# Designed miniproteins, single chains, continued (3), part 68

Each design is a single chain, and the fold is of that chain. pLDDT is the mean over its residues in the fold that is shown.

## One batch from the design tools (miniprotein)

Design m10344
Fold by ESMFold2-Fast:
Structure m10344 (fold): chain A 86 residues (1-86)
Amino acid sequence: EHREKLQKIDALTKEIDQVEEKIRQLDLLLNLVDRLLEIAMQQEEAGKPSGDYFMAEQMREMVEAARVEAKKRLSDLKEQKEKLLK
C-alpha cells in the first residue's frame, strides 16, 4: 500500500517535471513569436507588407494553444499528486 503510493507520487513528479520543461520551452517560443509580430507590425506600418504579420499571428495562436493544453495537463497532474500526499 505505502509502496504503491510512493511509486505513483514518483511517476507524477517525473511527469510534472517534463510538462514544466515543455511549458518553459513554449514560453520562450511565445516570446520569440511576439517579437516577430512586433517587427512585422512595424513593417506593415512602414508600407513594407511581406505576409510575415499573418504568419507570425498564426504561429502565436498555435503556440498559445499548445501552452494552454500543457498548463491544463500540469494542473491536473499537480492535483493528482496533492490528493496522494493528503
Scores: mean pLDDT 82

Design m10345
Fold by ESMFold2-Fast:
Structure m10345 (fold): chain A 87 residues (1-87)
Amino acid sequence: SPSLDELLAEMEALLAELERMLAEARRRGYVSDEEMTRAQEIAGRLAGVVIEILERSDDPEVRQRALALLSRATALMAELRALAAAS
């Protein structure tokens, strides 16, 4: 099983992927259905990693960091959906 640090690093990598996707979509002025599907898959994996971290760690700092990363992912998904709706 991955360590807690590896799970947090995976969340940061997935978040960076969502940030890259949003930046690319903003440059083009649209989000494709394929890109939305990929973003939803990334968001689902992020949610799964958060659940695993919260089940394995009672450390308030680790838990707060995981929840903060999830909140940021939620905000990025909202921005992607808004751009998709405007396209």
Scores: mean pLDDT 87

Design m10346
Fold by ESMFold2-Fast:
Structure m10346 (fold): chain A 93 residues (1-93)
Amino acid sequence: DVEERLRRGLETNPDPSVRRGLRILLVSEETAEVVKELNKELGRSLTFAAVVAAGETIAEGKEKGLPKEEIVELAKKAALEADERTLERMKEA
């Protein structure tokens, strides 16, 4: 199945950047749901850095066996913190 092939890619691919991308892809549906909810709540689109932070947090939470509700809350917090840091850097431009 697709998930099994992606997990095999994580074990066999020597490139850390490719492994990071594959890890985020395994949780892409959950990441999309979190991003959609936050975009609606904020009335704007999250930065790409915030989307990546959400995906990484979801992947880590699943690896640790955390409950779905806790993973979603942690992902929302991580996304908002990454979004704020990115917007602050853009103000200094």
Scores: mean pLDDT 74

Design m10347
Fold by ESMFold2-Fast:
Structure m10347 (fold): chain A 96 residues (1-96)
Amino acid sequence: NKAATAAKGFGELLKAMSEERPDMTLEAAKEAAKAAIEKAKELKKKAEEEGDKAGIAGAEAVIRLAKEALEKAKTAEEGRELLAKAGEEAVKIATT
């Protein structure tokens, strides 16, 4: 499933960014969250076109957790934790 593979790759990228950029500012984390929402919406559309239920679920999880990062994060650490969680959920759902 191409959509599930793309969601996995995106989730792995999000995890790598949170791990490699410990000095990420709150503003940078919020920008990453906005980019994650945009890409997850594209992945969800493709997954819906292909009937890929795992890809749809993965994209929805990323959208939900990235929105939480934008709305609730008060510190860079909270933003990074929410982005990492979004990445982990996308990988988990895409590989199931």
Scores: mean pLDDT 71

Design m10348
Fold by ESMFold2-Fast:
Structure m10348 (fold): chain A 63 residues (1-63)
Amino acid sequence: DKIDEAHKLAIKNALKELGLEHLLPIALEIFEEHKEKNPDEAISVEEIIEEAIRRAREEEEAR
């Protein structure tokens, strides 16, 4: 879907601007999980990035 591709591109660009490109796989996983679980709900790029940062922090703390 063109809209999904545009959304994924927006996520990639936002992460690049924040210097968090290494979180792209986590961010894309969150996007796909949300789409499958809540297909009728839109998730913002900002919400995806915040969740990706949260997951990365939890993973670091759980070492």
Scores: mean pLDDT 77

Design m10349
Fold by ESMFold2-Fast:
Structure m10349 (fold): chain A 94 residues (1-94)
Amino acid sequence: SLEEILEEVRKLRDEALANKDDPEKNLELLKRVNELYLEAMKLAGMSQEEIDRFQRGADATIAEIESIEDPEEASRLAYAYISLIEKELEELLK
C-alpha cells in the first residue's frame, strides 16, 4: 500500500541520517527510495509519462551524486533527495 511505502521510505530516511558520513550507503538508500516511489506512482495510477519523467529525473540525480568528489556533499545531496521523495509520497496520500 502507499502507506506501507511511506513508512518504508521514512525508515530509509532515518537510516540515511544515521549514516550521513557514508556516501555509498546514502546513495544505495536513495536508489531504494527511488524504486519505492516508482512502485507508489504505479499504485496511485499515475500515467506512464509521469513514471518515465520521474525515472529520467532519478537517473540524472544518481549520475549527479556519483560525479561529486566531496563525500560529505554527495551524502548530503542523497539525503536531500530522499527527503524530497518522502514529501512527494505524503502529497500522494492526500
Scores: mean pLDDT 87

Design m10350
Fold by ESMFold2-Fast:
Structure m10350 (fold): chain A 91 residues (1-91)
Amino acid sequence: MEEAVKLIEEAGRKAAEAAKKEMGKVDPKLADGVGQSVLAAGKHAAELARKGDLEGAVETLRWAAKQAEDAGLKEAAKVLREAAKEVEELA
């Protein structure tokens, strides 16, 4: 459980930074907001993992990855998808 939480928190931070960089190249005014949204999704997934809801954590990360991909944030989406897969392997 602690291992999954740390993995999700680190992935959330990395995905948020990637989202800020990617959006910053397209629309700098949206970069901070997009980064905060990705970070919030990561924190929510980490909270679910702390409660033992690994399935909910994986679903949250996959949902966030799809939102990032639909927004053109390819690197952020990749980080979130890889984190979801790693959490599934720990379950």
Scores: mean pLDDT 84

Design m10351
Fold by ESMFold2-Fast:
Structure m10351 (fold): chain A 84 residues (1-84)
Amino acid sequence: SKEEERQARIDRINSLVEDVERLLDLYVKEKGEEIKPFAEETRKKIREVAQAYIDALKSGKDEETAEKLEQELVDLVVRTLMLF
């Protein structure tokens, strides 16, 4: 169903955010306190975009808006992974 598809998309994004936040914690541990402000700003941005995406899915906003937010989140995740 559309409800099951929406929930699967939300669950996938929540899992992805958790994994990226864990990797950011490891990155700070490896590189030291000097990068902590960058890691915290990155974490904040990822959370904001993820929440906007979830809100777009739940509110019934047009699929184009959801797709743009999903792409922004994927781009943020990819850039974060490139730090490793």
Scores: mean pLDDT 81

Design m10352
Fold by ESMFold2-Fast:
Structure m10352 (fold): chain A 70 residues (1-70)
Amino acid sequence: MSMEELFEELKEDAKKLAPELSKSKNPAVQSLALFLAGVAGDKEIQAKLLEEYAKDTGDAKVAAKAAELK
């Protein structure tokens, strides 16, 4: 019933999972980690994942987005 309580639990799980998944070299797992970092509000993990993706793909838009999160 309390969406606030459910969201807090999701944030705590996301805070634990995002750093673990961000260590993966699998792009799909990194995308999931980026989503979870967004849910957790962890801008540092989001920036790190976007920087790694930009280096891997050469995507300047992703690099710019990572810079905005810092």
Scores: mean pLDDT 74

Design m10353
Fold by ESMFold2-Fast:
Structure m10353 (fold): chain A 63 residues (1-63)
Amino acid sequence: SAAEEALREAERALRAGDVAAALEILSKVQHDPVVAAALAAVSRAPDAAAGLRELLTIASQHA
């Protein structure tokens, strides 16, 4: 699904340290509630590592 692809690509961006790319990817699919939650969490994170931890937590709760 577009949501699953967005979460995977955002994870890749965050692992590379690119928070801006992760936010752009998630914003394209934010009509999905899981992606919207991930977008909000990553946007509040102080850095890519914190954003990645939040993304993985949200993804695991909705797997």
Scores: mean pLDDT 86

Design m10354
Fold by ESMFold2-Fast:
Formats: C-alpha cells, structure tokens, sequence
Structure m10354 (fold): chain A 87 residues (1-87)
C-alpha cells in the first residue's frame, strides 16, 4: 500500500510542474507514513489532498497528461476506498 502510493506519485510527477510535483511527493510520503502508523484517517486526508492536486493539474494539462493524472486519481481512489473499509 505505502510503496504503491509513492510509485503512483512518482509516475504522476512526470506530467506536473516542479512545484506541484514537490507538493505531491510530500503528500505521498505523509500518506505512506500514516498507513504504516495505522492512522487511516490521516492517510485518507492526505490521499484526498493528492487527488485535489491532480484535479487542479488536469485543468491546465494537455489531454495526454490529463490521462496520466486520471489514472493516478483512479488508483488513489481505490486505495482510499480500501482504507475506508478497514475503519
């Protein structure tokens, strides 16, 4: 789970500006740390912030970059749903 979030963030960062990529990687690390600690509420909050960042990036991205961001959103939503079921 934790490694999956960081992998998704690493891939998505390639189609984002440097500032957004930096924020994304920070949020991914915080989400992963929260999962490892068993703090699923904090993990979900960080995942929601990452999804919001992807949605903002999509507003100014090319169609091709938007597809990569949509892939990342879908993957994070699946992780978020699984964490909600564990609560």
Amino acid sequence: MASGIETIASIASLVMDEKQAEELLKLARQAADSIEAGDYDSAIAHLEQMIELFERAKETSSPEDAEELEWAIERLNRIREKLRQEQ
Scores: mean pLDDT 81

Design m10355
Fold by ESMFold2-Fast:
Structure m10355 (fold): chain A 94 residues (1-94)
Amino acid sequence: PLTVESVIESAIGALEQLRKAVERSKESGDTSGALLSLGPLYVSRDAALSLGDQETYDLLAETIRRVREALDKKDYEGALEAIEEGIERLRERL
């Protein structure tokens, strides 16, 4: 069933996948893979909203915004920092 816990676990998995994509983008200079890896995070964000979990929605929306802004600037370190902070904050909610 769709629960807050399952949404948070899915979001953490998506952020870990995004971290790997950002590391690859750092090596190649191509952000397209990292931008595509944001897709599952939008799904988790919207799932949190559908469950009435505004705090998880806001956290995911902010994390997505920070990563997108960092990738636009090719600030891979800033993107990785935003991802790590997002994972830590989500783990605190489990």
Scores: mean pLDDT 89

Design m10356
Fold by ESMFold2-Fast:
Structure m10356 (fold): chain A 73 residues (1-73)
Amino acid sequence: MSDVERAEKAAEVLLDESAPAAVRGAAVLGLGDLAKTGSEEAKKIAIEALKKATEDPSPVVAKQAKIELEKLK
């Protein structure tokens, strides 16, 4: 699976509010890794998804997304 495909699937899971918060949290960690190590296109998808996840209804997921974005600075 390409980095872009991995980023797209993880973003889909992360932005699916019907998915359990633990599953969305795992997607945040995977997207955080792709935002640091993936291709330029995968990084773009990952960063956009993480920015949206900072407003996730789960405070734990929202906080983790903010932490992953801070690691990119």
Scores: mean pLDDT 83

Design m10357
Fold by ESMFold2-Fast:
Structure m10357 (fold): chain A 123 residues (1-123)
Amino acid sequence: SDEELRAQTRATFQALLDAAAAGDFAAFRALVEDFAQWLVDKGIISENQAEALIAYYTSRFEEFQLLARYATPEEREALIEKFVDLVLAMASGDEDEIVLKRTDFNLYFDEVLARARARAAAA
């Protein structure tokens, strides 16, 4: 259900931030792998898309550490909501919505990351 997708996606993104804050790469990777497999099991993404998702988010561990430490609670909440919107778009199978929500998520992620980097440099 959309409610289950929202809840699980929010919980996963928060858990990724928590693992990154702890410096626990093994836990971070396992969370990404488990979430990607869950999306495959629900028919939302293919196995090839899951491999790409795992590679992409695993490569961004250090960026998630910056977000966990230096993003504001409001910025983290907005990022989580945009990630939820992206997963719901993927579940809909609407390619135009997927492109829109992915672009929105990526642009906001990069904006918050730039702010987090500036705050880290000032700390």
Scores: mean pLDDT 91

Design m10358
Fold by ESMFold2-Fast:
Structure m10358 (fold): chain A 79 residues (1-79)
Amino acid sequence: LVELARKAAEKVAEKFPELKEGLALAAEGFEAYAAGDRERARELGEQAEELFSKKSKELVEKAAEEFERVARELMEEAL
């Protein structure tokens, strides 16, 4: 699951390179959350959100839709 989140973030970053740093932080935050480190997950999520807030709303929304699509495809392939 954590590996799938990282792969999804990498694929989305290839399509939206301007969001690469924010996507990497979001994936690391997801990994921390899955490990039970809620405080670190919160801090990383806030950092990712701050980076995303500096980008266009349309770009971030398109990247979020792509992330959901890629994550779903990777999960279906893993089953």
Scores: mean pLDDT 74

Design m10359
Fold by ESMFold2-Fast:
Structure m10359 (fold): chain A 62 residues (1-62)
Amino acid sequence: MKLVVEVEATKKDGTKVKFTLETTSPEEVEKKAADFLLKNKDLLAEDRNKIVAAAAEAIEAS
């Protein structure tokens, strides 16, 4: 089973970033989402929540 996560997010300064991941491992989704959020601490709160929700949905679909 293949898990796909794709989210476009905006930083507080207006810079756009994109989180994309394709994997068969729910643990990899969790790890990569956490790493992306750690590297992009300046994301808008709404967009941080979008990434968390997308990762959770992908894991639940597995």
Scores: mean pLDDT 79

Design m10360
Fold by ESMFold2-Fast:
Structure m10360 (fold): chain A 74 residues (1-74)
Amino acid sequence: SSMEEKKRQEQVDKLMDEFIADLDAMVAAGSSVDDVVAKTREYIAKLKALDASPSKIVTVGILGAAASFEIELK
């Protein structure tokens, strides 16, 4: 139903917000590239379980890769 779809979209949006916050905290804390990659994989798995759009999954991958590069450039 439209109500279930709305709840699913809210869960996807919440995961996207939590992922961005986690990445910001990890970069600020000087986390390892391996930790950022692991966190990115966790969120991709959660988003796939919620049947998130390919665009949202790709966005998470791009953001994780960008955070990894920021850490490598230290």
Scores: mean pLDDT 88

Design m10361
Fold by ESMFold2-Fast:
Structure m10361 (fold): chain A 91 residues (1-91)
Amino acid sequence: MDAERAKRLRARVEEMKAAGVSEKERLLARLREALELAKEIGAPKEEIETLEEAIKAVEESPSYKEAVLKVIEIVSKKYKVDPSEALESVK
């Protein structure tokens, strides 16, 4: 893996943070980075589609809180199954 590239991506995120970029824009940048990495390593189609759906949900959300909730909903639907099983795990 290219160490210079990983360093530049981290520096970009920190620059956006220092420039007063919103929490939502930072989340969006991280999801886009994850999507690029997933495509490069040949991740499963389902993982790529989940990241693309998450990116769209963040872009369409008017606030960071709504963006985070939408991402959690998308990820939970793809990797976690039933509300009934979730209720048992909360106890």
Scores: mean pLDDT 68

Design m10362
Fold by ESMFold2-Fast:
Structure m10362 (fold): chain A 93 residues (1-93)
Amino acid sequence: SLVEEMLEIYRSTPDPNEAIARMVELARKEFGPAGASAVAVLVSKGIEEGKPEEGIRLGVEVGKKAQEEADKKGLSPEEAAELGMKKAKEALE
C-alpha cells in the first residue's frame, strides 16, 4: 500500500526533510499535485508532533480525496496544489 511505502521511506531515510521530499514525490506520482501538497503538510506536521505514522496515514487519506475533488473540478496543477494544502490544513482543525 502507499502508506506502507511511505512508512518504509520514513524508516530508511535518516534525514526527515529528505524523507518528506521522497514521500511528496511518491504522492505526486500516485495522486497528483493536490495529493502531493496535502502529504507535504500532513506528514511534516506529523513528524513535528512526534506522530509520523499518523501524519502519513492522514496525508494519504486527505491527499487522495483532495486529488479526486481537483480532478472532478478540472483544476490546473497550481489550483490542485492549493486545494490539497487547504484540505490538509482543515484536517488539522
Scores: mean pLDDT 89

Design m10363
Fold by ESMFold2-Fast:
Structure m10363 (fold): chain A 71 residues (1-71)
Amino acid sequence: SLIDKAEEAARAGDGETAVKYLQEALEKYKDNPVVQELLERAIEAAKRGHYDWAATLARAAKNALSEIQAA
């Protein structure tokens, strides 16, 4: 998924690729306000060079998407 690719790029220290995939995920999930907020925060973290935090926020966005299935 786009979020998995963003998380992987962030963990690799590839902030440019992480931001690209996070922005694509943001467009795909624009109708989910919780996921949108987490993805926006992940983009901000990646742009500031906080790659481990960006990866954590991307994972949180993915968890929010699957919350209904996990409940």
Scores: mean pLDDT 81

Design m10364
Fold by ESMFold2-Fast:
Structure m10364 (fold): chain A 87 residues (1-87)
Amino acid sequence: MAAELGALGRATLAVWEEAEARARAQGVPEATIEGARLLAEAYVAAGEGDAERALELARRAADHFVAAGRTTEEQAEAFVARFRELL
């Protein structure tokens, strides 16, 4: 699981400049874009075995999604708890 998440995170970051530009062109909020970047970095950290860094980045990503109105605080807490189980 963690290695698969790491591969997904690296693939996302490899095309990040293009994905970010497209998201901005489509009017995606900056908080959502930053949240997605942090989540990709959390996946890379998980794949590298850095559970502490992965969890920190996942929490920061969740906070950005709450700020963007994409999720509730309750859903963000549930996501972080589930992500911790994958580490």
Scores: mean pLDDT 83

Design m10365
Fold by ESMFold2-Fast:
Structure m10365 (fold): chain A 100 residues (1-100)
Amino acid sequence: SALDILERALKEVKKLYEEAKPLLTPEQKKLLEKALELIEEAVRIYRETGDIEKAEELLKEAIKLIDEAGEKTENPEVKKILAEMKEVIVEALAEIRELS
């Protein structure tokens, strides 16, 4: 289901965030914590309303924040983890569209 896809994406991005966390600046942490809040909100909105379009928009906003965090780092390890976070969300969006 779309809910299962959203919940899996949230879990995977949280895991990647914890992996990156020791390497992050306070500004990068703030951006990624906001990205996680948006993914959590996407799960909540979809669960409560079934509004998949709103959930997709929140996931796209999360991608923008991950991209901003990537622009603020020269650390290749951080860049790799942020790219993996973005890929998780991109794949979730693709899977959701395949269900529609």
Scores: mean pLDDT 89

Design m10366
Fold by ESMFold2-Fast:
Structure m10366 (fold): chain A 79 residues (1-79)
Amino acid sequence: LREALRETVERLARAGASPEEIARAAARTAEELGYEVLGVRVRVEDASPETQRVTVTLTVRTPDGTTLTLEVEVLVPRA
């Protein structure tokens, strides 16, 4: 999950996707892997004049009923 989430977030952030688009894609990635999405939060902030920091916090329920919260942070160049 964490690796697939990171790849999805990085790809979309590099493509200039909105925080809303990133949140939807993150939720979709978790759902495709069999997790129930309980919450998604996306933060986009300036890391430097040339880079943005995108942080996604995802809360999911696993098929066995365990609740997991994971955070993925990626640094991407400004478009």
Scores: mean pLDDT 78

Design m10367
Fold by ESMFold2-Fast:
Order: sequence, then structure tokens, then C-alpha cells
Structure m10367 (fold): chain A 65 residues (1-65)
Amino acid sequence: LNPATLYALLDTLGADRERAVAANRALATLPADASAEQVREVLEAHGIPASEEQAAQVLAARRAG
């Protein structure tokens, strides 16, 4: 996982650093085969609104590590 790319993407979605850290920790609990929809749900639960495409970008960054 590339944390710099992931945090940069979360920042573009309007997440402050504290919210981005909390979301990253929650995303780390998802299985490696988690879908973009599951990523979107986790982001939404942490107050980070994301489209399906934005959630897919976060998922890709998480896998790119």
C-alpha cells in the first residue's frame, strides 16, 4: 500500500488528516478482494463522500502499495 497516494486521494475528497487516518485504518480491515462499493461504504461511514469511480481510485491506490 502506498500511503502517500492514498492520503492524497482522501485529501482530494475533502478529508482532513484526522479523518483520512481513521478511514485508512478502517480500509485496512477490509479483505484484499474488497469491492469499490465496500470502499465507498467505509468512506461514507467516516464522513467522506465518494462516487463509485472515486472509491475505485482509492481501492487501486490501496492495492498499488
Scores: mean pLDDT 75

Design m10368
Fold by ESMFold2-Fast:
Structure m10368 (fold): chain A 84 residues (1-84)
Amino acid sequence: MSLEEQLEKLREEAVEEVRRVLEENRDAPESEIQAKIAEIVKRFEEEVRKLAPEHPELAEKVIEEFQREALRLLMEMLEERAAA
């Protein structure tokens, strides 16, 4: 498996964890949901940097893409909750 394939798989697994946390905690306080997502983001950053220490530009891109996706999913859930 290439480095890029390993990073993409790690990102896909992290996104699934974010979706699961959002679904399981839909009725939880926003601050609690944000804290859980922040923990997932932190673990993802640590794992990406461990896998790609010689490719900081690729690592940064993958981390930024995941951070944007996690924020997008959180905002979508909060907007749906506010509309209900």
Scores: mean pLDDT 83

Design m10369
Fold by ESMFold2-Fast:
Structure m10369 (fold): chain A 96 residues (1-96)
Amino acid sequence: SAMKEELEKRKEEIEKYTKEAIEALKKGDVESAKKYAELAADQAEPGLGAVMKAEVERIFEEYKKLEKDPEKGAEKASEELKKMAEAVIRALEEEA
């Protein structure tokens, strides 16, 4: 039960920070969005955390390429952050 409780806590924190990152992107606050996405990655296990941080860097680099269309950039980055969080949560569940 203790391992299951820690797993549920990490899943909840990943989801919470990913949601906060998406809300910051919708407000045009790219700095806070990246910070929250990195906090979500910190909740993953060491190997998954490194992979998630690399994916965060990729997502925000692609966002910069859409600088002339910030609404489209935010929509695409939000979708990719959601998919990343879902994939990491699924991997954590499979390891439990």
Scores: mean pLDDT 80

Design m10370
Fold by ESMFold2-Fast:
Structure m10370 (fold): chain A 100 residues (1-100)
Amino acid sequence: SIREELAELLELYAHALRVIAEEMVSDVPEKQAELLEKAEQLERAAELVREGRLEEALEILKKIKAPTPLIKAVELAIEGRYEEAKKLLDKLRKSLLPYE
């Protein structure tokens, strides 16, 4: 379903931020904390998406200043524009993969 694909993409973004934060050296602990907080919020947004609470997930994404295309994908899903959301999710997923 579009909700599962959206939730999985949010979890992929969260995972990427956690990897970056964990691999950052201890000389920038404030930046590590910022990335970990954003990852936690993305994971929370993914849970809300799975529960069908898309509008609440959208507010989290706006607060953490998530990438504009990711915010747009959630907005399209809220509007029931699933084919447009799916195309955008596919593009975003490709940008997160090591092999483009």
Scores: mean pLDDT 82

Design m10371
Fold by ESMFold2-Fast:
Structure m10371 (fold): chain A 93 residues (1-93)
Amino acid sequence: MPQTDREVLVHVLRVLRSLGLTDEQLLKIIEKSDGTVESIRKAALEVGLSPATAEAVARIIQSVADTLGTSIKEVLERLREILEKGEEKFLKE
């Protein structure tokens, strides 16, 4: 993955946290999703996010996947790596 793509994914995680998502909620969304926008919305609702926040999360993830030329599943797997390893290790590998 290019360094610029890694930096974009770190910024996306920071945006999601700014919406009030906890790292635990985000990990549960990643675990429950099947790589579709609809599965992200459903998982976000199941972890206790409002409908408006769930829609925002789903749209952000889809937009990032489109921008990076990849799948929603790939974006979610990379966000999991950041949450497990930390931002600094993810950017330096």
Scores: mean pLDDT 82

Design m10372
Fold by ESMFold2-Fast:
Structure m10372 (fold): chain A 79 residues (1-79)
Amino acid sequence: SELEKVYQEILDLVLEAMKKVEDREKILRLIGMILRAIGTYLDLEAKLKRGEISEDEAIEKLREFGRRVREEIARLLAE
């Protein structure tokens, strides 16, 4: 599904950042981003299955979440 592809892109983004850091605190923050990504994806999937949102709306919301993750990673790597 398209939603699953966007989810995988977000996970890949965090995993690539994880390769660039050795500091334990930064690794734990990246793990936190993975957990938030999982939670967001599962919430959007559940809403889709209940008909509470459209597929396009779910994809848009997950892409917005991914944009925020990109910003958080950029800040983390600049520290």
Scores: mean pLDDT 89

Design m10373
Fold by ESMFold2-Fast:
Structure m10373 (fold): chain A 91 residues (1-91)
Amino acid sequence: SEIYEKVKRLLEDPDAIVSVKKTANGGVVIVGGNREETLAYQKGELPPGTDEETLRASARAAHDYVLHSVHGPPEVNENDISLEELEKVVS
């Protein structure tokens, strides 16, 4: 749920720019929030103690929220990351 909550918080902030992209090293980038967190995800870092099922559920919820809840800034492009790809990156 960490990824879901992070994306949700960014999408609820009208001043935030949200971009969710797959990185070359298998991580994800969430832009518009805390820069340090964005850089951590760029490096493929994941929170310790987060189990596989929780990560998959969070990835699915985050993907659904992006697709169905926001018309967002131009950086949010569903073609950049699919649900299947997001799940693979997070898992």
Scores: mean pLDDT 45

Design m10374
Fold by ESMFold2-Fast:
Structure m10374 (fold): chain A 120 residues (1-120)
Amino acid sequence: AEARRAAELSRLLLTDPEKGIEVLENEIKKAKTYKEYRDIALIILGVAVSRLTPEQLRALQAEAAKVESEIEKIRQDNPDLPEEKIDALYAARMARLAARHAGDEKLVELSDKIIEKIKK
């Protein structure tokens, strides 16, 4: 099940970060659909958010409003874009933002790779 795989990868990232990162890199490399990129980005987002202090979480929430506004503009300017692509971009940008606030340079790098693949 997809939910079980996500939970297992999240646990691995928390208990064995080096191995978790290797699995994440392989999942990003194998992903072919916007839904798969979105699901991977949501795992990164969840793990990064779980590591935030209350102050970092407040900073993330303030910047999240700007990301949401930028995504809404993309939707309005590009009405023919599939919703799955827009959802994947939103998730990946939020994952990158959370990883940056968590100070996790590797999760920022992986989020950037997802964004690049979605844009192609």
Scores: mean pLDDT 86

Design m10375
Fold by ESMFold2-Fast:
Structure m10375 (fold): chain A 100 residues (1-100)
Amino acid sequence: SAMEEKIREQIETLLNHAKENNWSDDQILAMLLHELRELSYTLSKEEVISATEIIIEELKKNNASEKVIDTLEEVREKLKKSEEKDIAKLLQEVMKKVGA
C-alpha cells in the first residue's frame, strides 16, 4: 500500500540520518515512538499495530540494533494486549522508560 511504502521509506531515511549523526539506540527509539504517537491521533489501534509491524520489518531489513527491534516488538505486544483506549498515553509511558 502507499502508506506501507511511505513508512518503509521514512524508516530507511531515519536510520541513515541516525547513522550519519551517531544517534544512540535511545534517540532512535524516541523518534520512532514519537512517530507512532503522532499516527495514534489519526489511526485506529489496529492500524497503529499494523504500522508498528511494518516498522519492525524495516528495522530488521536494515540491521537495526537488537535493543531497538526488541523494544518495538514489546510495544507491539503491549498494543495487542492492552485494553487502554488512549494509545498516545500508552506510547508516552514507553517513551518515558526508554528516552531517559
Scores: mean pLDDT 82

Design m10376
Fold by ESMFold2-Fast:
Structure m10376 (fold): chain A 73 residues (1-73)
Amino acid sequence: ADELVNAFAEQIRKRPDAEELLYQLGLELREALAEARRLGVTEEQLLAGMTPEQQALFAAFRAFLAEVLAAAE
């Protein structure tokens, strides 16, 4: 599961605008999660609807974007 996220991350890292793109994706993910919480949808409910592979991809992507956001601040 993590192989696909790592392959995608490697492709993005090769782009000259990679940092800007990842920063924007991180902000959009934060806004989407905040909106889900506002609507009463918990992270646990979101994960419960996912396959184990989707849960692993979500967790890895979220961690990766959080690192990019932290580095940009």
Scores: mean pLDDT 67

Design m10377
Fold by ESMFold2-Fast:
Formats: sequence, structure tokens, C-alpha cells
Structure m10377 (fold): chain A 59 residues (1-59)
Amino acid sequence: SRIDRILDQLARITGDEESMAAKRKLLDGMDPTEAQLAMRKLVLEEGLKMGHAALKAAG
């Protein structure tokens, strides 16, 4: 699924495969509306962390 692909990519980027696998199981147990909201927040949070790291590296 699309959620599975996003979580797999986040696991690869963050190196935290165990945490992402746990989140996948949590999302599978959620109502579809809650799962979409949780996924959106996760992508935003990881994106912000990556953005901050890139800005620090750039100076």
C-alpha cells in the first residue's frame, strides 16, 4: 500500500526500522481517517527533522 511504501522509505532514511514497523502495525489497527492524519503528521515531523539537518549542514 501507499502507507507501507512511505513507512519503508522513512525507515530507510531514519535508520529506525523497528520504530517504523511498530507504527505500521498501529496504523493498520486504526480507523482510516485516524491513520491518514497520523501518517500526515509523521511525514511532516520527519520532513522537518531532515530539513533542519540539511540547513545545519549548509551553514
Scores: mean pLDDT 74

